# Designed miniproteins, single chains, continued (3), part 49

Each design is a single chain, and the fold is of that chain. pLDDT is the mean over its residues in the fold that is shown.

## One batch from the design tools (miniprotein)

Design m9692
Fold by ESMFold2-Fast:
Structure m9692 (fold): chain A 65 residues (1-65)
Amino acid sequence: MTPEQRELALELLAHGLEVLRKKYNLPLLPESTSLELKAEEFIYLMEKEIAEMLGIPVTLEEPKP
């Protein structure tokens, strides 16, 4: 992976995570949150979004407000 590809991937991850978190009204992630945890959150929210679009029951536990 080139530095340019890495920067693009990080921007896409950050943007996608922000959009999904805003859609689900989730609390802000600390800036100190590791890239790995951000990726896991993104995967979780993306799976939830796909499940909702397809009408599949969500089996994952959602954190309460």
Scores: mean pLDDT 67

Design m9693
Fold by ESMFold2-Fast:
Structure m9693 (fold): chain A 95 residues (1-95)
Amino acid sequence: AQATIRRIISSMTPDQRNRLRDTMADIFQIMGRFDDAAAIRAASSMSVSTMVRHLNQIAQDVGMSNSEVATLLRRGMDAFRRAVIDRIRNRNAWP
């Protein structure tokens, strides 16, 4: 759930939040959402609420539930990144 994602991000270290920020920017870039990617990269800091909003957008765009996103974030950033990229690749192969 969105509230669960907020709790996960709130418990992150600054380094973990920075890696999530960079991962979200890369994902938006891969999806062709260049304005969203540029806005994230230009931000000197990002609130938990802003991070949750971007994760909700990614989840919606790739067909992941917020529960799936929360599970992947708990497994680690590499797990989340891989799963999202795989979903993007599969979407592009859909008829």
Scores: mean pLDDT 80

Design m9694
Fold by ESMFold2-Fast:
Structure m9694 (fold): chain A 68 residues (1-68)
Amino acid sequence: MSEAERTAERGAAGAAAYLQAGDADRAKEMAETSGSTAEIDGDTVTVTSKGGAVAVVNLATGKGSVTA
């Protein structure tokens, strides 16, 4: 796994944990760590790292994926 993929995955996982706790502002802050961008759509957190890797976590299913 590349550093870009790891950065996106860590951001999405951290954001998902905060969003599940009901803190959307903290979720976005965690997702945008290290210069990543974040999109939160209902139960889905999508984080794009500076390297172009995309991580998606779905809170309803608990499933995650990372694409470079």
Scores: mean pLDDT 73

Design m9695
Fold by ESMFold2-Fast:
Structure m9695 (fold): chain A 67 residues (1-67)
Amino acid sequence: TEKVIKEIQSTSTVSEEKATLFKELFETLKELGIKLSPSTIRKIAKEYSNSDILNMISELVEKKTSP
């Protein structure tokens, strides 16, 4: 996961903001016991906006604290 985040940070296609959001997303998923493949991570980086990623994190956190 960390290696993929570094690859995303190096890509001109995504900002450092998006890379930071990905790091938060993966930590949240890890707390929930969910594992994403590197290919899925790259797909999210390409297709999802920063707002989409923030919404995913918020939904995962909400689900963890409030079923």
Scores: mean pLDDT 68

Design m9696
Fold by ESMFold2-Fast:
Structure m9696 (fold): chain A 77 residues (1-77)
Amino acid sequence: GSMEELAAGADEGIRLLKELKGSEGLIQAMEALRYYARGDLEKARELVSKAIDLGKKQNDGGTISMANSILNSVIVS
């Protein structure tokens, strides 16, 4: 899919996570993905680092895994 589709998917994911009172770390990881998809690599790196830190503090392996996957995409782009 296009980067526009990826950004739209991330926006929808963020909306659903906030409505469902989801994990703050997952929300930050999705926001990082949204910034990455829209070409703001600096903000994407900032947010993914925050998501990893939150995941570590909460022992949330899902947040850590997602944030690391996004980080890998951002640093190789």
Scores: mean pLDDT 76

Design m9697
Fold by ESMFold2-Fast:
Structure m9697 (fold): chain A 71 residues (1-71)
Amino acid sequence: MSVETLNALGRALSQAAEANGGVISVAELREILARFDVPEALRERLLAAAEENGGVLSAEALQRVLTEAAI
């Protein structure tokens, strides 16, 4: 995945989280991921992180996962 795609995905996810009080649901996460050509491994990791946190992903947790994926 390109750095530009990763940055665009991160921005879209952050905006969705901000609109929902700092969290994003699994359903919203799936919808946003469908708009981007995201590697399956990254998609699975984001969904797993949301499920481990009770079906929501905070803006902070989201930024952490995306930062780790960029390395």
Scores: mean pLDDT 76

Design m9698
Fold by ESMFold2-Fast:
Structure m9698 (fold): chain A 111 residues (1-111)
Amino acid sequence: GGGEAAREGGEEGKEEGEEGLRLGEEGKAKEGGLEAAHGGGEAAEGASTGLLTGDATEEAAREAKEGGEEALRGGLAAAKAAKDIKGATAGAAGAIAGAGAVFAGELGIRQ
């Protein structure tokens, strides 16, 4: 159901966003950005599924938002560490995906 999707996407966003932050801080901008982008995308998909099905709890929507916040942090760290266009693009993708998840999760909390 959408509640399970929001919770699982949020957990993946949190774990992969944290890994993206770690890799970005180590100067591995491309790898960190790709981790954050995948995590942020999972959190955004989960949050959106919860919204579209109408069965996500406020708690599940909050988990998706938190996963998006970590993916946003990871993406921004990767972008800041980037020395080439591939790292900068991956970091930006992670930040955008994370921001989307935050937005979708916030909408779910407000319903």
Scores: mean pLDDT 85

Design m9699
Fold by ESMFold2-Fast:
Structure m9699 (fold): chain A 60 residues (1-60)
Amino acid sequence: SEELLEELKKLSKQERIDLVVARLEAQGLPVQALVARHDLSKITDNEELARAATKALESL
């Protein structure tokens, strides 16, 4: 979990969002991928976005 958070912190905002969306699409969840892209794109704080992306990836 901390290792994933540190890796995500090295990525740009767009790269973090794209990673979450790609993982959801790969699992056959295209509607959830669209919702995640919308929701994550609204997060303006970089650390909050990294934590939200980490949580989304860990919940898969």
Scores: mean pLDDT 79

Design m9700
Fold by ESMFold2-Fast:
Structure m9700 (fold): chain A 93 residues (1-93)
Amino acid sequence: MGREEAARQVEEIVRLTEEVAAKHPSVPRELVERAREAGRKAIEALKRGDVETAREQLVKAAEAALEVARVAGDEAAVAEVNELTAKALEALR
């Protein structure tokens, strides 16, 4: 697995976060924006071959995504974010 696979997982984390937030208006917009910004920075870092920055931003995106899922009470989303995050980090080893 490589940077392309990691980028796919980051995109999926952001997509899932936006879907959860769309169904739960009580989710703070700032958390969704944080996940989107960190995800974008992670993907840009991967394109540049900056794996260290990509890992840092991926973790930030995952933390924001987990907060969104937790506020929404979406246990399935929590599990999926954790799985996608673990897979992305493993791809960057």
Scores: mean pLDDT 86

Design m9701
Fold by ESMFold2-Fast:
Structure m9701 (fold): chain A 74 residues (1-74)
Amino acid sequence: MELLLSLHIDAPASEADKIKEVIEKAGGTVLSTHASDSGVSVNVRTKDEKNAQKVIDELKKAGFKITSVVLTPA
C-alpha cells in the first residue's frame, strides 16, 4: 500500500536540495518541500512501509535530525 510520509527536518533552507537527493536515492518521491526558519518540511510518496522506513533511515544516516514524522495511507 502506498504511503504519504510527511517529515519535518531540523535543517537550514540551504540543505533542502540535499534532503531531496537523499530521499530520492532511498526510493521516495518528493511531492513538495517547504523551507522556513523552523526547518525543512517535506512530503514524500513511498511505495510501502519498508520504503518509508528506508527513507527515514537514510536521512538519519546522512546526519539529518527528523523532528516530526507522519505516515498516512496514500
Scores: mean pLDDT 83

Design m9702
Fold by ESMFold2-Fast:
Structure m9702 (fold): chain A 85 residues (1-85)
Amino acid sequence: MTAEDARRARELLEKIAAIPGAKVTSEAGEFTVEYSDDPETKEKVEKLLEELAKIPGVTVTVEGNTATILLDAPGRDLLLLGGVR
């Protein structure tokens, strides 16, 4: 992931957080987006999630009205990939 890609991803996450009915939470390097079932909120959030998914190094997983976003940002190496829970 380039510094430009990381900057774009962060900007899109900030836009999602600004949507009424959407909440962005950061936990241990993962971003969780919870959003309302309102059609307007859902369409706005899904559009921004689609843009996030187009960025190299961004992983977006959507289940119901919750999305999990993982960023591979420059200068942030994941020293452990899963397996210690």
Scores: mean pLDDT 72

Design m9703
Fold by ESMFold2-Fast:
Structure m9703 (fold): chain A 98 residues (1-98)
Amino acid sequence: MISEERKKKIREIIENAKSFDKAVIEKLVSQLPEELRRLMDRLGLSPMGKAAVAAGLAEDVEASLELYKQLDKTEQNRVLALLGALGKVEIVKKLLES
């Protein structure tokens, strides 16, 4: 799981972002542990999908939802499954309520 310092950094990246462009997405994904990044690659998550997971792990529901809505249904299901497996059940509920 990511540290409180990493969660804070992810939220700061999101707050300072005008849009989720490639540079912002890369910054968000870079905050995640290497093992998690490799797992997301194996699951076939796009950079957008990985960023949705990063925002969800940082408990930024609004940012996670904005990224998540841009994914196809197959990738949305993978993001939900991964967040659930990582104990972010409340974030999963918020994404499903949209």
Scores: mean pLDDT 86

Design m9704
Fold by ESMFold2-Fast:
Structure m9704 (fold): chain A 92 residues (1-92)
Amino acid sequence: SREREAAILLATWTVNSSGIYFLYKILTDPNTKLSEEQKKKLVADMEAQLRVMQDVLDRARRDGLLSPAELARMEADIERAREIVEEAKKKL
């Protein structure tokens, strides 16, 4: 159903956006000593999650499953996620 497809897209969005924030907190935690390789892996995982968010947004636009208000919120969320990923890359 259309409702089920929309729910799956929103769930995938939430998991990946939350994941970026969680990994960024680990990367920037002053109480956590990370190796250079561990930092690179966290950044790579964040970039992979950002790519999933972009794919979800592209599908939502194509399939017309979400309202204009939901799409606008997702646009704002992904721009914030991109900023977080760029800041994470500067920590390498």
Scores: mean pLDDT 88

Design m9705
Fold by ESMFold2-Fast:
Structure m9705 (fold): chain A 65 residues (1-65)
Amino acid sequence: SREEIEKRLYERIPEDTITREQAVDFLVEEFGLSKEEALKLLRKYIPNETISKEELVDFILKLKE
């Protein structure tokens, strides 16, 4: 759920802003994506090098559907 993803992100990364490297690491560890696929998907859907937690949560929710 959205709330579970948000809780996991705040436990791992307390800042509101996430680097691409932190986002890739989170996706690999929590969702089992490869680093290559995580990077490719992030570049496609979130082109900024700096990512908000809201953007990452929305991105993950779209991947789960």
Scores: mean pLDDT 75

Design m9706
Fold by ESMFold2-Fast:
Structure m9706 (fold): chain A 95 residues (1-95)
Amino acid sequence: ARKHIRLALLHVKQALKELKKNPEDPSKAIEALKKAIEHLEKALADPSLSAAQRAAVREALEHLEKALKAVEAGKYEEAIKNLEKAIKALEEALK
């Protein structure tokens, strides 16, 4: 669980960096977001995940889904805001 949450956090941070540096080419950010979502889905499948960690992971997934849709729509400010919320939720899950 924690390993997949950490990997997801790294991919979310990478997506944020890619959007800020290359907003005209969102392909790398989209790939990083999809990898982050995959890792969080694997974390949710882990029965050792606490109720608090599970809630934080679900919150992060909701924000990542909104971020992905925003990126695909060219709404980068909305995407960045949702990525920052996902990062906060995942960092809380790792405490």
Scores: mean pLDDT 84

Design m9707
Fold by ESMFold2-Fast:
Structure m9707 (fold): chain A 81 residues (1-81)
Amino acid sequence: GSTQTMRRLVLSLQRNGVLSRSQLKNYFRGLSPSDRRRLIQYINDNITSDYLDIDQVVDVMRNSSPSVYQSFLQQLTIISS
């Protein structure tokens, strides 16, 4: 996924404290088809709420490819500093 997609996701997450399943799926459209399928499957299997807090989003993103997860963590570090 692009660094810009991860930046937008993290900014929205920090601003709102939560993201809806629909918002997350929209951000995942910026990722590879394999990452998108894996992340959607993880949400369907592990998340019962329509909204995910920061810890839940981190757990979801941990299941992406290493490059996407690294990009996500970099954006968390930049925005929280």
Scores: mean pLDDT 83

Design m9708
Fold by ESMFold2-Fast:
Structure m9708 (fold): chain A 57 residues (1-57)
Amino acid sequence: AEELARRVAYEEGRLIALSGRGDLEAGAQAIAQLFGVSEETALRAIEEGYREALEAL
């Protein structure tokens, strides 16, 4: 569950970076609620995906 939540958050962060739309904190809260993980765990993964997508551009 936690590993899957981190993967989903990572991909969401990438999509936000590539689309230029969405909010990292709101996305992290939604994923945390859906998978039952902490918002800090989800936010860390979403920020990682966001950062790596921007670095690849």
Scores: mean pLDDT 82

Design m9709
Fold by ESMFold2-Fast:
Structure m9709 (fold): chain A 73 residues (1-73)
Amino acid sequence: SLEQQARDMLDAARALLKGGRYEEAKRVAETILERFPDSPYQAEAYRLLSEAYRKLGNTEEAERYQKKADELS
């Protein structure tokens, strides 16, 4: 199901972040946003994307995506 695919991808992105694979985590989070637009998965995907950018030293992008996550109540 699409729901299961989104959850599996979120789990994968979290595992990649924990493992220090930040570029891969970023790519997975971006893919979630592309495949599941206007979905309940967006806020978490933006949070993961923000964290990946922060770990990669791109604080500007990290703050931008954190703001997007915060706006999705």
Scores: mean pLDDT 87

Design m9710
Fold by ESMFold2-Fast:
Structure m9710 (fold): chain A 60 residues (1-60)
Amino acid sequence: TRLEKAGEGLDIGTKGGSGEGMHGGAAFMAAQQGDREAAETLARSGGGSNGEIAGRLAAE
């Protein structure tokens, strides 16, 4: 599943960068609620790698 792939990327980001991992977590949680909400959260995440991954999965 796309969300499963996003979860894997999120785990890596959390281990590598605390701040970016937190932003990616918020975007990933929004993605589970719907593509539109994930897109908004991604815009607010501040351009972290995990945020971009989550938004891409949600937009798909």
Scores: mean pLDDT 51

Design m9711
Fold by ESMFold2-Fast:
Structure m9711 (fold): chain A 63 residues (1-63)
Amino acid sequence: SAIDENAFISQQAKQVFDAPSEEERKQLLEEIRKKHGEDYLKQVETAVTVIQNGKALVAEQRA
């Protein structure tokens, strides 16, 4: 369902966003592409961008 897919994308995006280094972030994105394909990867990348933009508004956030 759309809710289930959205939940998975959000979880993956948070893992990517919370990755401690750029290399680990890239590795996570590559694993997503390999397992779920480019369309799913694009959705995760978009979600990561949304999280990044949200973080700019919440300076005290630690994740």
Scores: mean pLDDT 73

Design m9712
Fold by ESMFold2-Fast:
Structure m9712 (fold): chain A 64 residues (1-64)
Amino acid sequence: SLEELAARLEELTGGTVTVTDTEVILTVDGEEYNLMDSGDVVRLLFRFGEEAARLAGELARLVK
């Protein structure tokens, strides 16, 4: 579930997903996107499209 969603987001973006107890962070080309921050999800949407933003939203929901 979490691992599969992270792997799909990594494949779409070429980045790496790091999950902590409170945060989900995608790192792409040295830039960090906090998937629990709405502004960062909007930046992700504009760079990689709706599927990346959807996966980010699903990951954020699984990490309280």
Scores: mean pLDDT 83

Design m9713
Fold by ESMFold2-Fast:
Structure m9713 (fold): chain A 92 residues (1-92)
Amino acid sequence: EEEKLKELYEKIKKEVEEGKKTLLEEKEKEDIINYAEENLNIDKDSPLEIHVLAVIIDILEKLYEDTDNEIVQKALKKVIEDLKKEIEKLKK
């Protein structure tokens, strides 16, 4: 069970990195900024990476609420906590 949690955590982390890359490279920057400002209370003058991370966190939190799988919930919570720490580092 702990081994499955670690594997799932690593898989989600990899998918998050791919999603972050896609949002930074393919999506229009103003769409991401406007969404994060309107829905996530992120200042629009913040670095784009903070807006992208906030959008990813919002998606993961919704996925956490929708799942009934305890291992998936635990893995998602860990990834969300790690991403929130990354935002705090970027604010420096």
Scores: mean pLDDT 78

Design m9714
Fold by ESMFold2-Fast:
Structure m9714 (fold): chain A 60 residues (1-60)
Amino acid sequence: MRDEMKKELEKAMEKGQMALLDKIVELYDKGVSPDELYELLDELGAPETLYVAFAARVVS
């Protein structure tokens, strides 16, 4: 569920930016769309540097 994914990302964010990046990559690998993940990160107020790092990770 979208709300559950948002909660998991929020929990990871509390642990640090690298933990949040690992969690978002995990969700992407499970088939969650990048657009949905970007929306969730925007709602959580994640830093722009995380968006860049995630984009670099998934494009590779």
Scores: mean pLDDT 76

Design m9715
Fold by ESMFold2-Fast:
Structure m9715 (fold): chain A 90 residues (1-90)
Amino acid sequence: SVSQNVQKFQDAMSSLNTAYMQTQMSMSDPSSSPKQQQDKVDDMKKAVNDVKSASKLPGVPQDMKTQGKQQVKMVQQLSSQVVPGIDKLG
């Protein structure tokens, strides 16, 4: 349903923002192990893909889809210096 698709988009956007913040905190924390850092990076890559997928759902307003594309691009640009290849997620 349209309402379900809008909710999926909103959930994906929230997850992306949370995953991005957690990745940045983990990468800046000297107590974080390489595995913990990699796990957070993988969570962020999944969140980017989830926003891209949700942005294509029918019934999601165009302004929200545009916001999703901008947030994905911003996260990819900011993270590409720290996480090689994140800018290439399809």
Scores: mean pLDDT 78

Design m9716
Fold by ESMFold2-Fast:
Structure m9716 (fold): chain A 82 residues (1-82)
Amino acid sequence: MEEVLEAVEEAVEESSEEDRRLALETARETVELLERAAKRNKTEFSLEHKLLTALFSALLRMEALGYEETARALEEKIRQLA
């Protein structure tokens, strides 16, 4: 969790406080959903899988809301990790 939130926070550090809060909230919710799904199905997701899924979820949320600058910052972070 902490490593995922740290990566998202770093990606959006130059964004507005509201955009950063929403991106981090989306990332946290995504990781929590993955952990709940893993527990329910008696499986496990790697840190890399959780990280990329959280970043993509935040990116899609920002794009859907029209926060283009923050969405682009998240996209660049994904490119660096891929």
Scores: mean pLDDT 81

Design m9717
Fold by ESMFold2-Fast:
Structure m9717 (fold): chain A 90 residues (1-90)
Amino acid sequence: SLSELLEKARKFVDELYEKYKAGEISEQQALTEISNKLSELVSEAEPEHRPQLEALALNVARGISQVRAGKKSLDELVEEFYKEVDKLLS
């Protein structure tokens, strides 16, 4: 289901962000892992839910590019991700 895929995405980002805050992984590693996970979830999605997950993945990809360019923090990217996931779950 869409909600199950979104819960997987949120849990993954939560765990990854915790590791980043603990200094266990770099910002670049966190960005790469987030990108890879969202691509995986888009591939798992049923055709009916794929456009919503693709839109989420595209928005996050734009955010990742902004973080890599120094225009946004990883903290801001994670906050924006949570807001978009919560909106899709409501």
Scores: mean pLDDT 87

Design m9718
Fold by ESMFold2-Fast:
Structure m9718 (fold): chain A 60 residues (1-60)
Amino acid sequence: MIPIDEEEVEYALLLIQVAIDTKIAGLSPEEAAKRVREWGEKNGFSEEVIERAEQAALDA
């Protein structure tokens, strides 16, 4: 059993937001990356997790 890490949970939540913004709302990868950064910063997520999610959005 892989232990659930708080950072990995935060990353999963940010990836869900990226999927909603890109696939449902039709935002560009650049706009989705900007939104996920703003959302993560507002919720106090770690900078490392935010950077990972931002890159995932840009690579989408």
Scores: mean pLDDT 76

Design m9719
Fold by ESMFold2-Fast:
Structure m9719 (fold): chain A 64 residues (1-64)
Amino acid sequence: SAFAEAARALLESFGLEVLSAEESVEDGVPRVVVTARGGDTLLEITLALIDGRLVAVDSRVLSS
């Protein structure tokens, strides 16, 4: 989807390797949950589309 592609491109622009991107809608807000690798660290980053802007609303370390 366009949202997942935009989320991937944004995170790759920061030097992260995007492994997966899953789109969802919660409370009417489009979200993308991305699993990405930065060096030896595996991250889960949640991006929301708010007023036409991609905003990182959550991040957590899955493995490092």
Scores: mean pLDDT 81

Design m9720
Fold by ESMFold2-Fast:
Structure m9720 (fold): chain A 79 residues (1-79)
Amino acid sequence: GEKALKLAEEALKEAERGKKLFEEGKETGDATLFAAGGIIQIGAAVLGRLAAELAKKYGNEEALALALAAIEIAGAKLV
C-alpha cells in the first residue's frame, strides 16, 4: 500500500503542524493560531485513523506505525 504510507505521512505532518500552531497560539495569546491548530489536529486524527485502517488491510507495518504516531500527536492534548 503506497496510498496507505502517503496518507500516514500526510497525517503525521498535519498532526505536528497542528500541535505547533496550537502551542504558538497558547504562548502568544493568538486565538486564530490556537483555533487553527486545534482544527488541523482534528483533521490529522481522522486521516491517521483512515491511514491505520488502510495499512492494516494491506499489511503495511511502516504506514501503520506512522498513522498511530499521527493519532497520538493529534490526541496528546486530550490526555
Scores: mean pLDDT 78

Design m9721
Fold by ESMFold2-Fast:
Structure m9721 (fold): chain A 74 residues (1-74)
Amino acid sequence: SEVVDRLRALLQAGRYQDAVALVRDTLGISSLDQAMERLMDMVRRIRAGEKVDYDEVLMVQIGVAAMMELQRRG
């Protein structure tokens, strides 16, 4: 996924605010609480045998990592 590759590059470059903005613009997630809730719901759906977009799972995980870094610094 182009978006996942961009998010990984932003995270590795320490561009956490840009990574959070890309996650917000792509998935509508703007907070750590929203990101964690969505990640938990996707894990539950995978365990139930439902099809999920694994790129979306990766995007949310990167979003969580970026948001946690911003909280630690602020």
Scores: mean pLDDT 86

Design m9722
Fold by ESMFold2-Fast:
Structure m9722 (fold): chain A 93 residues (1-93)
Amino acid sequence: TPVPQLPVIDFDALSRAEIYERMAEGFRALAEATPDEAQRRLLELAAEAYRELAEAYRRGESDERIEELAARHEEELKKLREKLEKERREKEE
């Protein structure tokens, strides 16, 4: 499967919203190229999380609101990762 080429990101020149938008696009492309279903789910969730953060910054949401959104997404990713790891271990036994 061809590996998608990610754009070169100049973090010093980009707004935080633009950085998160590019991260969302990158994770989406990686998910589409990933043959591992568990890894694909994690990448898809990460892409959606960064997309929502980019949109929040574009709307001018408060830093507090954005931090709450980021924390929610980090917790969701952690729970999915733990669930997939448990399922993997059960399959090996």
Scores: mean pLDDT 74

Design m9723
Fold by ESMFold2-Fast:
Order: structure tokens, then sequence, then C-alpha cells
Structure m9723 (fold): chain A 79 residues (1-79)
């Protein structure tokens, strides 16, 4: 179980994480009407990493072993 969850996390992060982080940063800057400082971007990145990890952990905990294996196969095909 843990090994499958870890593989899903790594693949999901590689496929989606950077794109989502950039989109969220741009959305925040648009909402604020200004560019974020490098310090604010780093704080946001740390928070996003934590929230992303918590999201995936909760999602994967809610799934059956069969669903986890199916998700892992789909993610591997996307790479």
Amino acid sequence: MEKIKKEIYELWKELVHEENLELKLKALEKKLGRELSEEEKEEFREKFEKEFEEFLEKLLESMTEEQLKALLEELKKAL
C-alpha cells in the first residue's frame, strides 16, 4: 500500500504539480492586482506543497487497493 501511494504521489507531482503551482500563483497575483515578492512566492510554494501532500494523502486513503493500482497504471501511461 505505502509503496503504491508513494509512486502515485511522485508521478502526480511530476505531471501536475508545477503547472498547478504556476496557475495558482498567477491567479493570486491577479486577485491582489500586483506581483508577489520572491519571499511571498516561497511562502506560497511551501503552503501549496503541504496542501497538495495533504490532499493526495486524504484522496489515496479514501481509495481501495484496486482503485490505487488502476490510478497508478493511468499515471504511468501519461508519462
Scores: mean pLDDT 73

Design m9724
Fold by ESMFold2-Fast:
Structure m9724 (fold): chain A 90 residues (1-90)
Amino acid sequence: MREDLLAAFRGEKTFKEFVEALKKHYGLSEEEVLRLLASMLNVPYEVVKEIYEENPDMTFREFIEKVAEKTGRTEAEIALPLELALRHGS
């Protein structure tokens, strides 16, 4: 997960590639991965699902931007839980 997330933040992976990597690595379904991301970002699952269904080939950065737009929160507020997890895992 950490390596996949770092690659996504660097623009090396699309949202779909990130979801597929998590499905393979943890043995999760697509729904379970999207629910996990929703929980980590503290946003509703339906928001994450809608964005994924609109354009799964977007970069993970664009995904964070779309989540911020749809929830009325800043990109920093959406990304902060993931950034903290990455920093503490270093």
Scores: mean pLDDT 74

Design m9725
Fold by ESMFold2-Fast:
Structure m9725 (fold): chain A 87 residues (1-87)
Amino acid sequence: APPVKETLKYKEEFTFTNFDTGAEVTVTFEILESEDGKIRLRMSAEAVVDGKKVVRSTEWVDSSMTVEEAKEIVEKYLAQVKELEAK
């Protein structure tokens, strides 16, 4: 159909090193908005373990939150993760 049901409104990637293993983990956050005003927050974590790519993902859907509010939550979470990695 011509109209897109969901639009990608925000994407952020953060890479950190797991201090126990030394492996790099990349976390991707995506915020999608549907035509009915629902917001979908998708989070995926990707790492290479024993030469195999491992991906874990979760999704959350909310009809009461705006894209800007969801973006602020993601940015706050990423800031907290970055501060913890600096310790």
Scores: mean pLDDT 71

Design m9726
Fold by ESMFold2-Fast:
Structure m9726 (fold): chain A 76 residues (1-76)
Amino acid sequence: SNAEAERLIKGAEESIKKAEEYLKQDTPEGLRKAASYIAAAGILLTGAEMLGADPEKIESLREKINKVIKELDEKA
């Protein structure tokens, strides 16, 4: 269980990083890719939370996801 939670956390972190990179491009394609990666990060984070991942790590990553969502909404 812990190893699966750790893999999902790592996947969420990598997806958030990709979303942030695409968000910085500020192009229609970049914004679409950022939205796709942030959606993937949300799914992975929910899975990690269900598997008992560290609540502080979940909260930290959720805050990063929400920041990207806010920036995407402001650019729409």
Scores: mean pLDDT 87

Design m9727
Fold by ESMFold2-Fast:
Structure m9727 (fold): chain A 83 residues (1-83)
Amino acid sequence: SMEEIKKIELEADILLSLVYMARSLYTRSNDREGFAEIMAKIARKLGVDVSAEDFLKMSLDEAVKFIEDQIKKWKEEELKKLE
């Protein structure tokens, strides 16, 4: 339904907002560990088995792009389930 589509779109937008909040925490507070923990929690919510330690091995841009790509894949998969 249109309502179900809108809920998936909103959830993807919320997750992206959390990614950019975590990015801001890294760049403005130099909190690399906090960034990695938030990114790992987002990955877990998306069903992706990537730890905070794995994110600490990535560059900031690498980690952000990885989660952005996973959110996009999750959104596409959830929308396909409605077809």
Scores: mean pLDDT 87

